# Ledger of designs, part 99: designed miniproteins, single chains, continued (3)

Each design is a single chain, and the fold is of that chain. pLDDT is the mean over its residues in the fold that is shown.

## One batch from the design tools (miniprotein)

Design m11416
Fold by ESMFold2-Fast:
Order: structure tokens, then C-alpha cells, then sequence
Structure m11416 (fold): chain A 66 residues (1-66)
């Protein structure tokens, strides 16, 4: 679910993920999934896994297309 993906993003993302992953967020702009991802990034504090965070964003894109 979107909620589960957003919570995983919050656990893995760095505080700079909004900047570092801006391109990965582009397909989600204006969607409910994109809003949830941005909110999760703002709550991210101590994550360090950008690769995992990018993978989770790709899963959100798949869910939005379904």
C-alpha cells in the first residue's frame, strides 16, 4: 500500500532525499503517492540508503499506474 511504502521511505531516506531523488519523484508529482513520498522525506531523519529509497519510489510509480 501507499502508506506502507511511505513509512519505509521515511525509515531509509536521508534528510536531503528530496534534493538527491528529485528526478525519481518527477513521475509522481501531482499524485497522492507523490504527496505521501514528499511527506515521508520531510519526516526522514537518520536514514542513509538512497538506493533502497529509489527502489521504493519506483514501487510507488508502479502502484500509481495500476
Amino acid sequence: SLEELAEEIAKHATPTALIDLAEALRPLRGTEAGRAAEEAFKRAQSGGDLAKTRELLERMVELERA
Scores: mean pLDDT 75

Design m11417
Fold by ESMFold2-Fast:
Structure m11417 (fold): chain A 74 residues (1-74)
Amino acid sequence: SREEIEEIVRELAELVRRHGNPEAARLADELLLAIQKGASKEEILKIVERLLEATTDPEVAEAAREAIERIKEL
């Protein structure tokens, strides 16, 4: 559901706020804006995949991989 996607995105964005590099933080902001604008599941997944590629933090990378898997199942 959209509620579940939004929750996953919020959790990921909060983790990026604590541990992310500047590029990951920029992508987390883009991700939150996409949610606010009603972006499609495909659009959201593309941003999360970009965030995974951009992050230098292993905890953020693991959370992004988990988020991608969870969102794909919704």
Scores: mean pLDDT 85

Design m11418
Fold by ESMFold2-Fast:
Formats: sequence, C-alpha cells, structure tokens
Structure m11418 (fold): chain A 74 residues (1-74)
Amino acid sequence: MSGEEKLKELVEEAKKELEKLYFEEKASIDQLLNFLAGKENELIRLAREEKVPEEVLREYLDELWQYLADLVKK
C-alpha cells in the first residue's frame, strides 16, 4: 500500500469515528476537536514516514476539518 493510500484510509477511519462520536456518543465539540487534533498529528507523522508530499497532506487535513465543520452544522 502506498503512503498516500495509507493517509486516505486513516482519513476515512477518522471520518467514521467522528460520526460515531457525534451521533452515537453525543460527544461535545471540544471532544471532537481534541479527537481531530490527535488524528492530525497521526496524519502528519505518517506522511513524514511515508514521504507523502506536503501538498497532499494539507489536502487531507483540510478535508477532515471541513468534514467536522459540515457534521456539526447539520
């Protein structure tokens, strides 16, 4: 599996966990923000290890934060 594919899988897993935390566990916005900050650190570390371009990393980070924003505005 390529480093980019690993980043994509982590993003997809993070989105599923955000949905679970928000809808099933009724997590507060602070809990969701803390969770996403942790996932951001995991993505940054993985991108460095797998030598994924910084531009690709930024796109996935933006996607995750936008996903959270859309989730809580619904």
Scores: mean pLDDT 82

Design m11419
Fold by ESMFold2-Fast:
Structure m11419 (fold): chain A 85 residues (1-85)
Amino acid sequence: MEALKEELRKRFAEVREEDLAYLLSQGLSRREALETLLEAHEKYLEWLEKQKKQRTLTPEQQLLYEVAVEESKEFIEELRKELAE
């Protein structure tokens, strides 16, 4: 259980770096890339919270959604700090 949470957090961190690199490779400025990621993660967090409220998930799925919500909230805070200038 703990090992799975640690691996999930690591994978989320890797995906965040890849997404930023991808957006920059498409010709977006750093600010535009961060704004795009912020919007995407805010929508993703809304979706995760909705799924969590359904209470139809297995215990394993509940754990996955818990980690995803935590990671998305932390990343949104980081993005907002960078965008605040």
Scores: mean pLDDT 75

Design m11420
Fold by ESMFold2-Fast:
Structure m11420 (fold): chain A 66 residues (1-66)
Amino acid sequence: IKELYDKIKELLTEAGKDASIYAPTIVVGAQMISKQENVDFKDAAITLLKRYDADVGKKFEDWLKS
C-alpha cells in the first residue's frame, strides 16, 4: 500500500497537482470504494485517478501492469 501511495503521489506531483492533498484523498476514496463495491483497491484507485486526471490514471494503470 505504501508503494502504491508513493507512486500516486509521484504521478500527481509530475502533473502539477497538490499531491499532499490529492494523494491521501484518492487512497482513502479507493479504499472505501473497494470495500463497498467489492472491487480491487488498484481498480478503484485507477478509476478515481482517471476522474481527477486521465493521464495520471493511465500512467498509474500502466505502471501496475509493468
Scores: mean pLDDT 78

Design m11421
Fold by ESMFold2-Fast:
Structure m11421 (fold): chain A 76 residues (1-76)
Amino acid sequence: MPKVTVLEKTDTEVTLLVSGAKSLEEALKAAVEELQKIYGAGKYVISKLVKLEKVVDPETGEEAYLITFQLQDTAS
């Protein structure tokens, strides 16, 4: 299971580091699950993917994804 670390969190934007994902799709799925835990069901929705970078996790040395999402308060 990919490991998700929250690097930055604001009201409208969040940046996550996802380590141990085999694909971008797995990384995005893990990131979405973590966002639901952070913001809670029904509070925020993902509006768009702002930034996506492939990086190396300095703590583990594994390939990771640095993902930034734009959020909206409640679905619209």
Scores: mean pLDDT 73

Design m11422
Fold by ESMFold2-Fast:
Structure m11422 (fold): chain A 78 residues (1-78)
Amino acid sequence: SELEEELKEAEKEFMEAARRLIEETGISEEELYTRIYERLLERGEDPAALNASAPVEERLEAVRAATEILHELLREAK
């Protein structure tokens, strides 16, 4: 339950960062997720960890990594 609550908060942060990137750059949601998946793979991380079938702890780490990638993309969007 505690990890589920942390995951929900991490997902909210992810969605807010994703929405901000779309608003500031005008890229599509599909392109945004493609860029996230590309960078997760470059980091040696498995994008499948973002899926509901993954353990909550692994999903939490993956969502946090994806949010970090969104912040990198926001910095690069200048």
Scores: mean pLDDT 81

Design m11423
Fold by ESMFold2-Fast:
Structure m11423 (fold): chain A 73 residues (1-73)
Amino acid sequence: SKEEKLKELESKKTYIDNEIKAVQAEIDRLQAELAKATGEEKARVQSLLDMHQRYLANLEKEKKKIDEEIKKL
């Protein structure tokens, strides 16, 4: 049913929202570490930050798709 599909999508959205919050917190932590980092450690922290920023962008795209599916119900 439409109601069952909505509940499924809302559950997925909750999961994605929690993941976005967790990744955002890790990005904030890595940005603080990057500000303190020197030499080779700076490159390592930057690489981790870039990876987490890509993951965040993918999560935001998935959230947008879920929001659009909810609107079409």
Scores: mean pLDDT 89

Design m11424
Fold by ESMFold2-Fast:
Structure m11424 (fold): chain A 80 residues (1-80)
Amino acid sequence: AAALAEAVKRAIAGGEGDAEAAREAALAAGADEAAAEALAEAIEAAGKAKTVEERVGHALRAIGEVIHSALAAGKPIPAV
């Protein structure tokens, strides 16, 4: 949970290069590959966004999907 929160925080702050860290954090938290990739894409889109509101929107939507996916799975999903 803390790693995902830090990834979102960095994206809001204009986190270039944090997409990979966000993906790893999502997988470590038990999200599936699709949710982890969606978070990484949202972090990258947030980095390209010109407004703080767009950055927050992209990051929050993706982390919501990651959390929902992890809860639905009920356990960590191996990345193979």
Scores: mean pLDDT 61

Design m11425
Fold by ESMFold2-Fast:
Structure m11425 (fold): chain A 105 residues (1-105)
Amino acid sequence: MNQQFRDIFQQQADQTGQSVSYNQLGNIYRDMGDYDSAIDYYQKSIDVDPNFSSSWRNLGDVYFDMGDYDTARQYYQQSLQLAQQQGDQITIDMSTDNINRVNQQ
């Protein structure tokens, strides 16, 4: 759970916990329409764990929401590559769908 995860991160910060917590903060700011804060937190997530495919996809979603389709495609492709290496079928399917949506713009 997001709130429980942030409490754990606050008390015992570790790199895996930090990456996931930053990604969740990015999601919160993106949902609020604060794209600058969302980008900052997703970048912090990637800085901690560059193999966290979900953060790359979420960063792509922010650029898509901003109308920067070329940048969005780049981040979706990075997410897809990492998800394929990890066997994460959910993120593979999501990143593939996102690339297809960008290509329709």
Scores: mean pLDDT 82

Design m11426
Fold by ESMFold2-Fast:
Structure m11426 (fold): chain A 74 residues (1-74)
Amino acid sequence: SMEELKEEARALARETVDEALAAGASPREAALAAAKRVEEFMESHKDEVPEEELRTIHGETLQDAADYLAARAA
């Protein structure tokens, strides 16, 4: 479902942020790593949902990751 896809994308983005920060990456580097992983994830699922919905999930996932990173880096 789209809800499951959204949850999976959010979890992957947050995991990528956590991994990058644990490895000593800067907040900017962590953000770039998360953005790249989310882009790859969305591309791999482009045939499963309408592109308009996929774009919405992509944008929401990046926003959630940014908010998560800001909280972790404070």
Scores: mean pLDDT 85

Design m11427
Fold by ESMFold2-Fast:
Structure m11427 (fold): chain A 74 residues (1-74)
Amino acid sequence: SMESEQRTIMTMGIMGSIIEGKDIKKEIEIAKDPKNLAKGKELSEQTVKKAKESDPVKSSEASIKAQELGDKLK
């Protein structure tokens, strides 16, 4: 099972990717790999920040959907 921190990073990446129309699969793979955790975290945080600033309403909807996807990637 994935640790809570890794799951959070993955969820943030998915949320940002949904809002920005990026490849969700790539974000998941980066966040899931322990070697890339730090890099994945940085990229996911940047993506989430940009997404929230672009459209707060869309960000809220994507956050819920991304959290559901994160649960399936245990």
Scores: mean pLDDT 60

Design m11428
Fold by ESMFold2-Fast:
Structure m11428 (fold): chain A 54 residues (1-54)
Amino acid sequence: SLEEIAQRLSEEFEIPFGTALTEVEAVSNGLGRGLPLDKIEVLAREIIRLSQQR
């Protein structure tokens, strides 16, 4: 589920669960729309990673 992906990314990047969930949901509804969950996880991970480098 998107919530399980958000929990993993929250732990991986040490960010609040709500922040991770917002990003995962944004990817699922936008850029990653119609993609399988594993692809949504990869896209959300990369977006969070890039945001952490600012």
Scores: mean pLDDT 81

Design m11429
Fold by ESMFold2-Fast:
Structure m11429 (fold): chain A 88 residues (1-88)
Amino acid sequence: SEDLEKARELLTKFFGNRELSDEEVLELLEQAAKEAREALEKHRDELSEEEKKLLEEFIKAYEAKDYYKAAEYLIKLLELQSKKAKEL
């Protein structure tokens, strides 16, 4: 699909040093969606409002099979996590 192709291009650019296959993109988004659901279900009170919003938007996009939008939210979430890891 066009959304999957755009998601693949976006995620490949974000990770920089590795070309991703469509299967790898789907597996990555599926695993991220599972982890996002678990975070919201088990650790909601430990998440910032920005983290909760990004996780919820990511899950909704993934379940709608809007893979491009899902990839955009995932990248925003990973950038936020990277920033927190460097500052803490």
Scores: mean pLDDT 81

Design m11430
Fold by ESMFold2-Fast:
Parts: C-alpha cells; sequence; structure tokens
Structure m11430 (fold): chain A 79 residues (1-79)
C-alpha cells in the first residue's frame, strides 16, 4: 500500500506539472486533484476525468507504470 501510494503520488505530481504547463486554471487543477484522490480511494467515478483516473490506478496496481501515466495525462487533457 505505501509503495503504491508513493508511485501514485509521483504520477499525480507529474500530471499536475503537465496541467500547470498547459495553463490550466486553479479551479481545473483543484478538480483534477479531487478526481485523482477519489480514484485512489476507490470512489465511483462521476466524470470521464474520474474514469481515466480510475484506469490509471488499475494500471498501477497491475505494475504498468507507463500505462498509468498515459491515463493520468489523458485525464488532464479531458479536464
Amino acid sequence: EEELKKKYNELMKFALDYARKKGMTKEQIEKLIEAFNNAFLGEEPTSKVGELARKAVEALKKGDFEKAREYMLQAVDEA
């Protein structure tokens, strides 16, 4: 669990850095953080962003770090 959480936090930081470089607003960044946190907690997705974040968590649990990163970047692009 701790190792998974650490890897997820690294991916989230990477995705949020990408979002900031794209010029996303503070409100959009806050919604992304909420969606990423909810996905990691196993909450039911209520948006396409949440669905992509859930897929990132699933990929990470399977050890597919590259696919998890792709899904998180897709979540940023969808937001």
Scores: mean pLDDT 82

Design m11431
Fold by ESMFold2-Fast:
Structure m11431 (fold): chain A 108 residues (1-108)
Amino acid sequence: SAAAQFRAIYEQLRARLGPSQEGLEKLKERLIANLESAKGILIAAISFLEKLLAQTSDPARQAQLQADIAALRAQIAQLDADIAALRAAKTGAELDALVDARIAALEA
């Protein structure tokens, strides 16, 4: 599964980088960069859907596009919360807890 693959990759990087504070900061920076990249993709998707909404006169299609945009905005809010939590993390144990919570959410 994607969750199992992510766990395996995280555990390998954590074992290699995590013995030092410098290594933990580098791991944290990589995780944040990946989430910011994902956020960028969602922002681009919203921009595309807003252009479609502006061109749409069908009320049912307008409602669907508005719902899709709202769902993507909710995902961005979740990513912003995850990024804030990662930035606040100071220890390997705190990073491990955040990763475990994310994997649990993906497996639910």
Scores: mean pLDDT 85

Design m11432
Fold by ESMFold2-Fast:
Structure m11432 (fold): chain A 62 residues (1-62)
Amino acid sequence: MDKESLALKGELLGTLGVILAEQGQAEEGLRMGKEGSRLLEEAGDKEGGINALKAAQEAAQR
């Protein structure tokens, strides 16, 4: 997977992770958020990776 596709997949998984956590699926949401964060970091977007993980964690804690 090229860097652009990897970043897009990471963004998608991060977004889905937040949505799932907000719907009460905290464990699944965190799992997807962590995967999205890893993909964004592999794509060279460390800031995006950190933000995706934080957003999923915050959604899961409310």
Scores: mean pLDDT 80

Design m11433
Fold by ESMFold2-Fast:
Structure m11433 (fold): chain A 61 residues (1-61)
Amino acid sequence: GVAEELAALLISGREAEARALYRRRKAEGLVTPEEVEQAVALLEAMGRDDLAAELRRWGAE
């Protein structure tokens, strides 16, 4: 899903691609609070609190 794709891109250092994916899916109504929370949880489970914080910042925009 969108959560897994965002987490995978961010973990791989592909932040520009993750940001582009986030914007496209948000415009389509496919980035729900639940998808963001799932992606954040995946990043935190991988010890990447820095990436989780960045994704939360995107969700606040």
Scores: mean pLDDT 84

Design m11434
Fold by ESMFold2-Fast:
Structure m11434 (fold): chain A 120 residues (1-120)
Amino acid sequence: SKKEEAIKLIDTMLDDFKEKLKEMVEENASAEDIEEVVNTMLELIKEALKKLIEKYKFSEEVKKEIEKVLKEMEEKIKALLAEFKASGDESRAAREALAEKLIAVVEEGFKKIKEIIEKA
């Protein structure tokens, strides 16, 4: 179904996000590099979801609900990145904890988006 295809694309985006963050932690990426990549991935996620809404002709209400979840997700991610940078703790443990928290925010956001799509 169209909803099943949409959900599969969302699951793929989540897996890509998880893989990239794991790679960055393993490569000892700086706070600045993590912020740049995460912000780039968020813009790609927004564009992919916009194209998905257009392709499947979801209603304006569905679009607004997805946009609300994306804004809440972006706000939480920005807060986590700001706290990480303010701490000055660039240890591997701190980067691993940041990656886990960022992944949890995106997982929760994508779960809500999938529920919105399933009910559309």
Scores: mean pLDDT 85

Design m11435
Fold by ESMFold2-Fast:
Structure m11435 (fold): chain A 69 residues (1-69)
Amino acid sequence: MEKAEEIYKEGVELARKLVLEQNMSLEEAIRKVVRFVTEKGAEAGLSPEAIQEIIDKVVEEVRKLYEEK
């Protein structure tokens, strides 16, 4: 449970850094974040379903940043 929360927070932070510091497009930021969460989730021994839940939540947060722009 703690590992999933940590990965979620790191994924959101990564997405914000990619957009704000590296000036990446929304699509590129999403691709990088999905890869990051997938790799970190697999390392932590999370199920594919748990990894997908984190991906969905992180992508939703990234999209909200662009919608409120």
Scores: mean pLDDT 78

Design m11436
Fold by ESMFold2-Fast:
Structure m11436 (fold): chain A 79 residues (1-79)
Amino acid sequence: SIDDEVKIGIAEIYAYLGLQALERGDYETAARMFEKAAEILKDVHPEAAEWFRKAAEYARQGKKDEAIEYANKGLDLAA
């Protein structure tokens, strides 16, 4: 549906913003962006939402490589 397509697109934008924040070492902003992506996808793609929640958790722990891995898993699954 159009609503689901729009939600996926918005969640992808938040995920990319999170990845950009990780690149500059802004782990708090990265975690918030990944949490926004997960919240948007919770009803339309629960598995992708779970990957973004894990990305947010790793970002909060300062685990950049793991945060990138799980964010990319969410993006690949949502696309």
Scores: mean pLDDT 87

Design m11437
Fold by ESMFold2-Fast:
Structure m11437 (fold): chain A 75 residues (1-75)
Amino acid sequence: SSKDKEIEKLGKEVKEEIKKAAEGLPQSKVDDLLDQLDRMVKFLLGDETVTLEQARTALEDFLKWAKGQIDELKK
C-alpha cells in the first residue's frame, strides 16, 4: 500500500541517519541500533491499525533517542 511504502521509506531514511551519526563506532553498537530499528519498522508494517502519522512519530522519536545514544558512546 502507499502507507507501507512511505513507512519503508521513512525507515530507510532513519537507518541512513543512524549510520552517518554512528560513523567511527564499533560495528556491534551500530548493529544493535539498526536491529532495534528493523524490529520497529516490522511492527509498524505488521499492524494495519497504525496510521502513517503514528509511524512517522515513532520513527522520529527512535531517531532522536538513537542519536542521543550515539553521542554518549562517542564521548
Scores: mean pLDDT 87

Design m11438
Fold by ESMFold2-Fast:
Structure m11438 (fold): chain A 86 residues (1-86)
Amino acid sequence: SLLEAMDEEELEIVLEELRIIQEAAKKTEELKAKYNLTGGEEEKAAAEKMIELLEEEAKKAKEEGREELAKRFEEKKEELEEWMKK
């Protein structure tokens, strides 16, 4: 299985990435309810919250010496920032 093929470090990184995705989805639902967001407004709000969470988590990972995890979060943040410029 996929989980059997992954070492402990890689599994931890994947689980942290999934946690950030779930957190962003939760924050999007909160914003949708609070501000009555629709269509493209919801998408932009989701991306903005994901960028914010990724930046915070990358900082925490660096402070903990988890350099590979920090790099993954920084790369994901850059992808979303680039997408938002379109």
Scores: mean pLDDT 71

Design m11439
Fold by ESMFold2-Fast:
Formats: C-alpha cells, sequence, structure tokens
Structure m11439 (fold): chain A 87 residues (1-87)
C-alpha cells in the first residue's frame, strides 16, 4: 500500500540520516564528508516527500522530524546543504 511504501521510505531516510551523521562525525576525509552530506540531503528529501504527500498523519509528522533532524545535523557540522523545508 502507499502507507507501507511511505513507512519504508522513512526507514531508509532514518538509515541515511544515521549513516550521514556517522560519516561526518568520524571522518576527516573530504570524500566521506561529501558522502555524509549527500546522505543527509537524501534523508531530508525523503522525509519532506512523506511529510507533504502521505495520507497517514503520523507518517507525515515523522517525515517532518526526519527532515528537521537532517537539517540540524548538516548545520551542526558546518555544511551549507540545501535541505528541503517540509510544508
Amino acid sequence: SAVEADRRRLELARAALEAGEELLSTSEDPRAQTAGALLLVGAAEEGRLVAERSKDEELRKEGVEVARRASEVARERGFTVEVPEPK
């Protein structure tokens, strides 16, 4: 179902968020930092899409939280990443 697809998107977004945060906090390698930033962008985008489009209110709220957390992590690490704003 669409709701199950949205849940899986959020699971992947959370995994990307955790991996991105780990790469940015544990590596000084520019390639790893770029990969971490891209993972945060991906997590924010998936969270935003679920927040805007999911028919499930709880999944929309979770999408907002994922997008917000990805933006916070990017900012804390000093990256100017275009993180999509949730509606």
Scores: mean pLDDT 79

Design m11440
Fold by ESMFold2-Fast:
Structure m11440 (fold): chain A 86 residues (1-86)
Amino acid sequence: SEIEEVKEKLKKILIEIFGLSEEEAEEIIKEIEEKYPGDLPGMLEYFIAKAAERLGVKVTFKERTEVDEEELKEKTFKILDEAIEY
């Protein structure tokens, strides 16, 4: 289940890195899947764009989640690198 594996990796990034609730993460995953059903590259590109956007507003995000910025970046890069495995 290639799509299931990608969804799990993206969900982990949203929860562990961005500090979203499971419900919020699931909502974003559903949005990605609805926009790019069965299109793994499209789903991943859209997620990367969303991740970059969230990192660009890190001040607002950081205040909301109480997550360390360095830890957030490290985990994001690690999980993202694992997700972009060729």
Scores: mean pLDDT 63

Design m11441
Fold by ESMFold2-Fast:
Structure m11441 (fold): chain A 98 residues (1-98)
Amino acid sequence: MLDLGKRSLPLDPNAWAHPYPLPADRPSWTVTVEGDKKETFVLRAVGESKTVTVSGKITISVPGVPPFTLDVGDEPKKVELTLRDFGGGLVVLSVKVL
């Protein structure tokens, strides 16, 4: 485990549970989560998060970005989608199964 703050590079293990890299060239990201149900929402700011309840194999898509597929298992799980900025023009959607 990494101790946050011991190095010049800030690392949060939870922020990288399942990284989905996004282009930083837009003011907002329309995120679609598709599996047994389809849910669409908009993220506008770093640190903004959305939690969805899903089961089985899901597909996360953002316009202009290749879709990301995740299998959360047969039981309903809460999936937290958090927008993170690691600097240098890198924006990442952190996908965490709770």
Scores: mean pLDDT 70

Design m11442
Fold by ESMFold2-Fast:
Structure m11442 (fold): chain A 95 residues (1-95)
Amino acid sequence: DPEEQKKAIEEARKRGAAAVAVATVHVEYIEGKSREEIIERAARALMETVDAPEELARKLAEAALEVVEEKKPPSVITADELAELADEVLEKVNK
């Protein structure tokens, strides 16, 4: 079904964008950057790497920062841990 394939690709792209947001936010958070600087850097990374619109990029960056602040992941995270954090970002954005 072409519509099911399109939906799967869109879901994969959303998960990828959330993962980029989490990874960027996590690095800047560990470096002790301000909330404003973290959100700006993550939003910019999303716009540059996954071609996200500015509004969506900022929303993902803010949700990713909330997830990182709540979960307080260690300085080095595994790919599986990154995927779990990305899924939590998508849950916050879809509410």
Scores: mean pLDDT 80

Design m11443
Fold by ESMFold2-Fast:
Structure m11443 (fold): chain A 81 residues (1-81)
Amino acid sequence: SFIEELTEILTTKMKLSPELARELAERLVHGENIPENPELPKENRLILEIALGMKLIMLALGYSKEEAMKRVIESLKKALS
């Protein structure tokens, strides 16, 4: 699932706890805001906010949820590699 793939990326690349990584993955998949969190560095939060913005813009342009999420995940993998 997109949530599982994002959770793995956030845990391995951003070094977030599995619990926080899953929460943020769920928020991104469901189009929810990325909250401030003491365990989330500002730079990483900004990357996730940009990813959310890209998803919302793609949906507004008529892309499917599946296509938007595939592009978001691809972009995050490249940005965090």
Scores: mean pLDDT 88

Design m11444
Fold by ESMFold2-Fast:
Structure m11444 (fold): chain A 87 residues (1-87)
Amino acid sequence: MEAVELGKKAVIYGKKGDAEKGIEYAEKAILLAQKSKDKEAAAEAARLAREGAVLAMKNSGENKELILRSIGLAVAGIGLSFEAGGV
């Protein structure tokens, strides 16, 4: 699923300290995950996107804009995970 692949890229760039690319790929992964009919795959993409965003922040030092963007991604990712587990 493309959203999961974008989430994996977010983690890769986050680990390398490319915070802006890490966050960008994470945002794209969340956007595609929200459009997905497969809510479990979407939740996995959201989890990877969240992980990549956190790594990007950790490796690039404190940036208030990146912190706010990461919080937004966290909220969106939690929402997708809740939808996947909802009965």
Scores: mean pLDDT 74

Design m11445
Fold by ESMFold2-Fast:
Structure m11445 (fold): chain A 100 residues (1-100)
Amino acid sequence: MMMPPGASVEETVEALIAESKDPRIKEALARILEIAKTLPEDNKNFILSKFALVAYLAEQNNWSPKTFADMARKVLEKNKEKLSEEDYKKLLELIEELEK
């Protein structure tokens, strides 16, 4: 995994998507990035930084899609006040797809 010095949070997530070995995690991260781009800048950067950390740990520890989903769900639950109810539901549905 490569993370260029001085990269934005969005660029960091794009790099993690490119480097992800699991296609289900890769697709989920791409969809998370798409949803986050619709948020105000501060909320976008905050949410993306949390999911980038989970993605980084998943790659480092060779986590299954289910383990990634469990950790992503915890991040989402702790930070649901940063999201609209609709965006929260969209992200939750993406995470649930990883568990199947």
Scores: mean pLDDT 77

Design m11446
Fold by ESMFold2-Fast:
Formats: C-alpha cells, structure tokens, sequence
Structure m11446 (fold): chain A 75 residues (1-75)
C-alpha cells in the first residue's frame, strides 16, 4: 500500500534544488516526487521501503528545512 506525504520545504533557491530534492526522494524508494518553487512537495512512497520521517531527514541533511504537512493513502 502506497502513502502520499505533503511536505513544506524551505531554502529552495532555483530549479536545480527542485531536481536534487526529487532525486533524493526517488533514491530513498519513493515512487513519485513533485517539488514546487513555493516549497510544497508531494511524495508518493512505499512505507515498507522508506518513511516520511526518513525522507524529511534526508532533505534536512542537504541544508533545507522540511516538515510534514499531511499524510494520506496514495491514489
């Protein structure tokens, strides 16, 4: 069963930051990741492979601030 998490990310400067954030989520076992210049990130992941907390920690390790806004079952 897949989960969808919505994150708020701070410190995004340009489109390269969007690419880096999306690639990090995918490398951790996310099935899709969409990151927006306003700091909204929508990530669909497999909870058997990763967690919302692990994804947030990875984003923070890159120098961004990140927090969980909402979490639900993926469509």
Amino acid sequence: MLKKVVLRVRGIRDERDLEVLERVALSMGAKSAEVYMDGRAVIVYDPSKTSAEEIVDAIRSLGFEAEIVSEEDAE
Scores: mean pLDDT 82

Design m11447
Fold by ESMFold2-Fast:
Structure m11447 (fold): chain A 68 residues (1-68)
Amino acid sequence: SIHDKLLEFLSQIDPSLAEQFRLALASGNPEGLENALHNILDEVSKKVSPEKQREFQKLVDEVLEEVR
């Protein structure tokens, strides 16, 4: 699933970010998930290349479309 792809991507960068995403998914709150994803995106942008950041943004957009 798209959620599994994003979790795997995040776990390769920082397992704590993967855990934040997992907890946000478990909350069942779309607004909370969007807020968590924005925070995770800020942290990812500090740790990865612009190419990987674009890949991450695509995964985030796909997740947000699926939960709406």
Scores: mean pLDDT 78

Design m11448
Fold by ESMFold2-Fast:
Structure m11448 (fold): chain A 136 residues (1-136)
Amino acid sequence: MREEEERAARELRELSERRVAYLQTANDNLLKAAELYKKALENEEKREEYLEQALEYGITALAHDYMAEVYREKARELYERYRHSPLVREAYEEGEKAEAEQQAKLQALYADPELAELANKVREAAEEELRKLASE
C-alpha cells in the first residue's frame, strides 16, 4: 500500500539522517583526536594532557561510529522489508550517498599520512580502553 511505503521511506530517511549525524560527529572527533595526538608529540610539557584529551576524543569517535552502525542496521532491515518499493529504494540510496560523503571526509583525513598514522594509533588506544571497560 502506497501510504505504508511513504511512511517507510520517511522513517528510512530519518534513520539515515541520524546515521549520517553520528558518522559526522565520529569523523570530527577522530580528526580532533589525531590533531591533539600530534600536539602531544610537539609539546613535551603538555604531552600527557594532550594524549589524555586525544584518547577521550578517540573514545567519543568510536562510540558515535558504533551508533552509526546501529542505525545502518535499522535502515537496512526497513529497506529489506520494503525492497520492492521504488520510494523506499530512493530513500535508501539517498542515505547511502550521504554516508559516502562522510566516508570521503574520512578518506581526506587518511590522505595526510602523518594524521592517518596518528588517527590509527588513537583508534587502537580507544578500542583497547573500551575493551578494558567492557571486561570490568
Scores: mean pLDDT 84

Design m11449
Fold by ESMFold2-Fast:
Structure m11449 (fold): chain A 92 residues (1-92)
Amino acid sequence: SSTILSLIGTALRLIGVIIDVEWGKISDEEVLRELEKVLEEIKKLFPEYEEELEELLERARRALEEGDREALIEELRRVLEIVMEALKKVPD
Protein backbone atom coordinates (compact mmCIF):
# COMPACT_ATOMS: atom_id res chain seq x y z
CA SER A 1 0.00 0.00 0.00
CA SER A 2 1.28 3.44 -1.01
CA THR A 3 -0.37 4.91 2.11
CA ILE A 4 1.39 2.42 4.43
CA LEU A 5 4.79 3.18 2.85
CA SER A 6 4.13 6.95 3.14
CA LEU A 7 3.22 6.64 6.85
CA ILE A 8 6.28 4.43 7.54
CA GLY A 9 8.45 7.11 5.88
CA THR A 10 6.79 9.79 8.02
CA ALA A 11 7.37 7.75 11.21
CA LEU A 12 11.06 7.20 10.34
CA ARG A 13 11.51 10.93 9.61
CA LEU A 14 9.93 11.80 13.00
CA ILE A 15 12.23 9.32 14.79
CA GLY A 16 15.20 11.05 13.11
CA VAL A 17 13.97 14.46 14.33
CA ILE A 18 13.56 13.14 17.90
CA ILE A 19 17.14 11.78 17.83
CA ASP A 20 18.49 15.08 16.44
CA VAL A 21 16.66 17.03 19.19
CA GLU A 22 18.13 14.69 21.87
CA TRP A 23 21.65 15.24 20.44
CA GLY A 24 21.20 18.99 19.88
CA LYS A 25 21.82 18.55 16.12
CA ILE A 26 18.73 20.37 14.80
CA SER A 27 17.59 24.03 14.90
CA ASP A 28 14.21 25.20 16.24
CA GLU A 29 13.29 26.31 12.68
CA GLU A 30 14.11 22.85 11.29
CA VAL A 31 12.07 21.08 14.01
CA LEU A 32 9.02 23.24 13.22
CA ARG A 33 9.46 22.78 9.45
CA GLU A 34 9.67 18.98 9.75
CA LEU A 35 6.76 18.84 12.22
CA GLU A 36 4.55 20.99 9.95
CA LYS A 37 5.32 18.66 6.99
CA VAL A 38 4.43 15.58 9.07
CA LEU A 39 1.17 17.15 10.29
CA GLU A 40 0.09 18.12 6.74
CA GLU A 41 0.78 14.57 5.50
CA ILE A 42 -1.26 13.00 8.33
CA LYS A 43 -4.14 15.55 8.08
CA LYS A 44 -4.45 14.89 4.32
CA LEU A 45 -4.85 11.14 4.92
CA PHE A 46 -6.73 11.27 8.26
CA PRO A 47 -8.68 14.55 8.73
CA GLU A 48 -10.02 13.25 12.08
CA TYR A 49 -6.60 13.99 13.65
CA GLU A 50 -6.49 17.65 12.51
CA GLU A 51 -7.52 19.30 15.82
CA GLU A 52 -5.26 17.04 17.94
CA LEU A 53 -2.27 17.62 15.61
CA GLU A 54 -2.76 21.43 15.64
CA GLU A 55 -2.83 21.32 19.47
CA LEU A 56 0.39 19.26 19.49
CA LEU A 57 2.05 21.77 17.11
CA GLU A 58 1.17 24.69 19.43
CA ARG A 59 2.56 22.79 22.45
CA ALA A 60 5.76 22.01 20.51
CA ARG A 61 6.15 25.71 19.61
CA ARG A 62 5.74 26.61 23.30
CA ALA A 63 8.34 24.03 24.36
CA LEU A 64 10.79 25.50 21.80
CA GLU A 65 10.14 29.08 23.03
CA GLU A 66 10.80 27.94 26.63
CA GLY A 67 13.88 25.87 25.68
CA ASP A 68 12.19 22.81 27.22
CA ARG A 69 13.81 19.92 25.35
CA GLU A 70 12.01 17.24 27.41
CA ALA A 71 8.58 18.77 26.67
CA LEU A 72 9.47 19.07 22.97
CA ILE A 73 10.48 15.39 22.80
CA GLU A 74 7.24 14.41 24.60
CA GLU A 75 5.13 16.29 22.00
CA LEU A 76 7.12 14.77 19.09
CA ARG A 77 6.59 11.29 20.59
CA ARG A 78 2.82 11.99 20.78
CA VAL A 79 2.81 12.84 17.05
CA LEU A 80 4.68 9.56 16.39
CA GLU A 81 1.99 7.68 18.38
CA ILE A 82 -0.70 9.22 16.13
CA VAL A 83 1.25 8.06 13.03
CA MET A 84 1.43 4.53 14.50
CA GLU A 85 -2.33 4.57 15.24
CA ALA A 86 -2.99 5.78 11.66
CA LEU A 87 -0.93 2.87 10.32
CA LYS A 88 -3.28 0.44 12.13
CA LYS A 89 -6.32 2.08 10.47
CA VAL A 90 -5.13 1.70 6.84
CA PRO A 91 -7.35 -0.91 5.12
CA ASP A 92 -5.91 -3.66 2.91
Scores: mean pLDDT 82

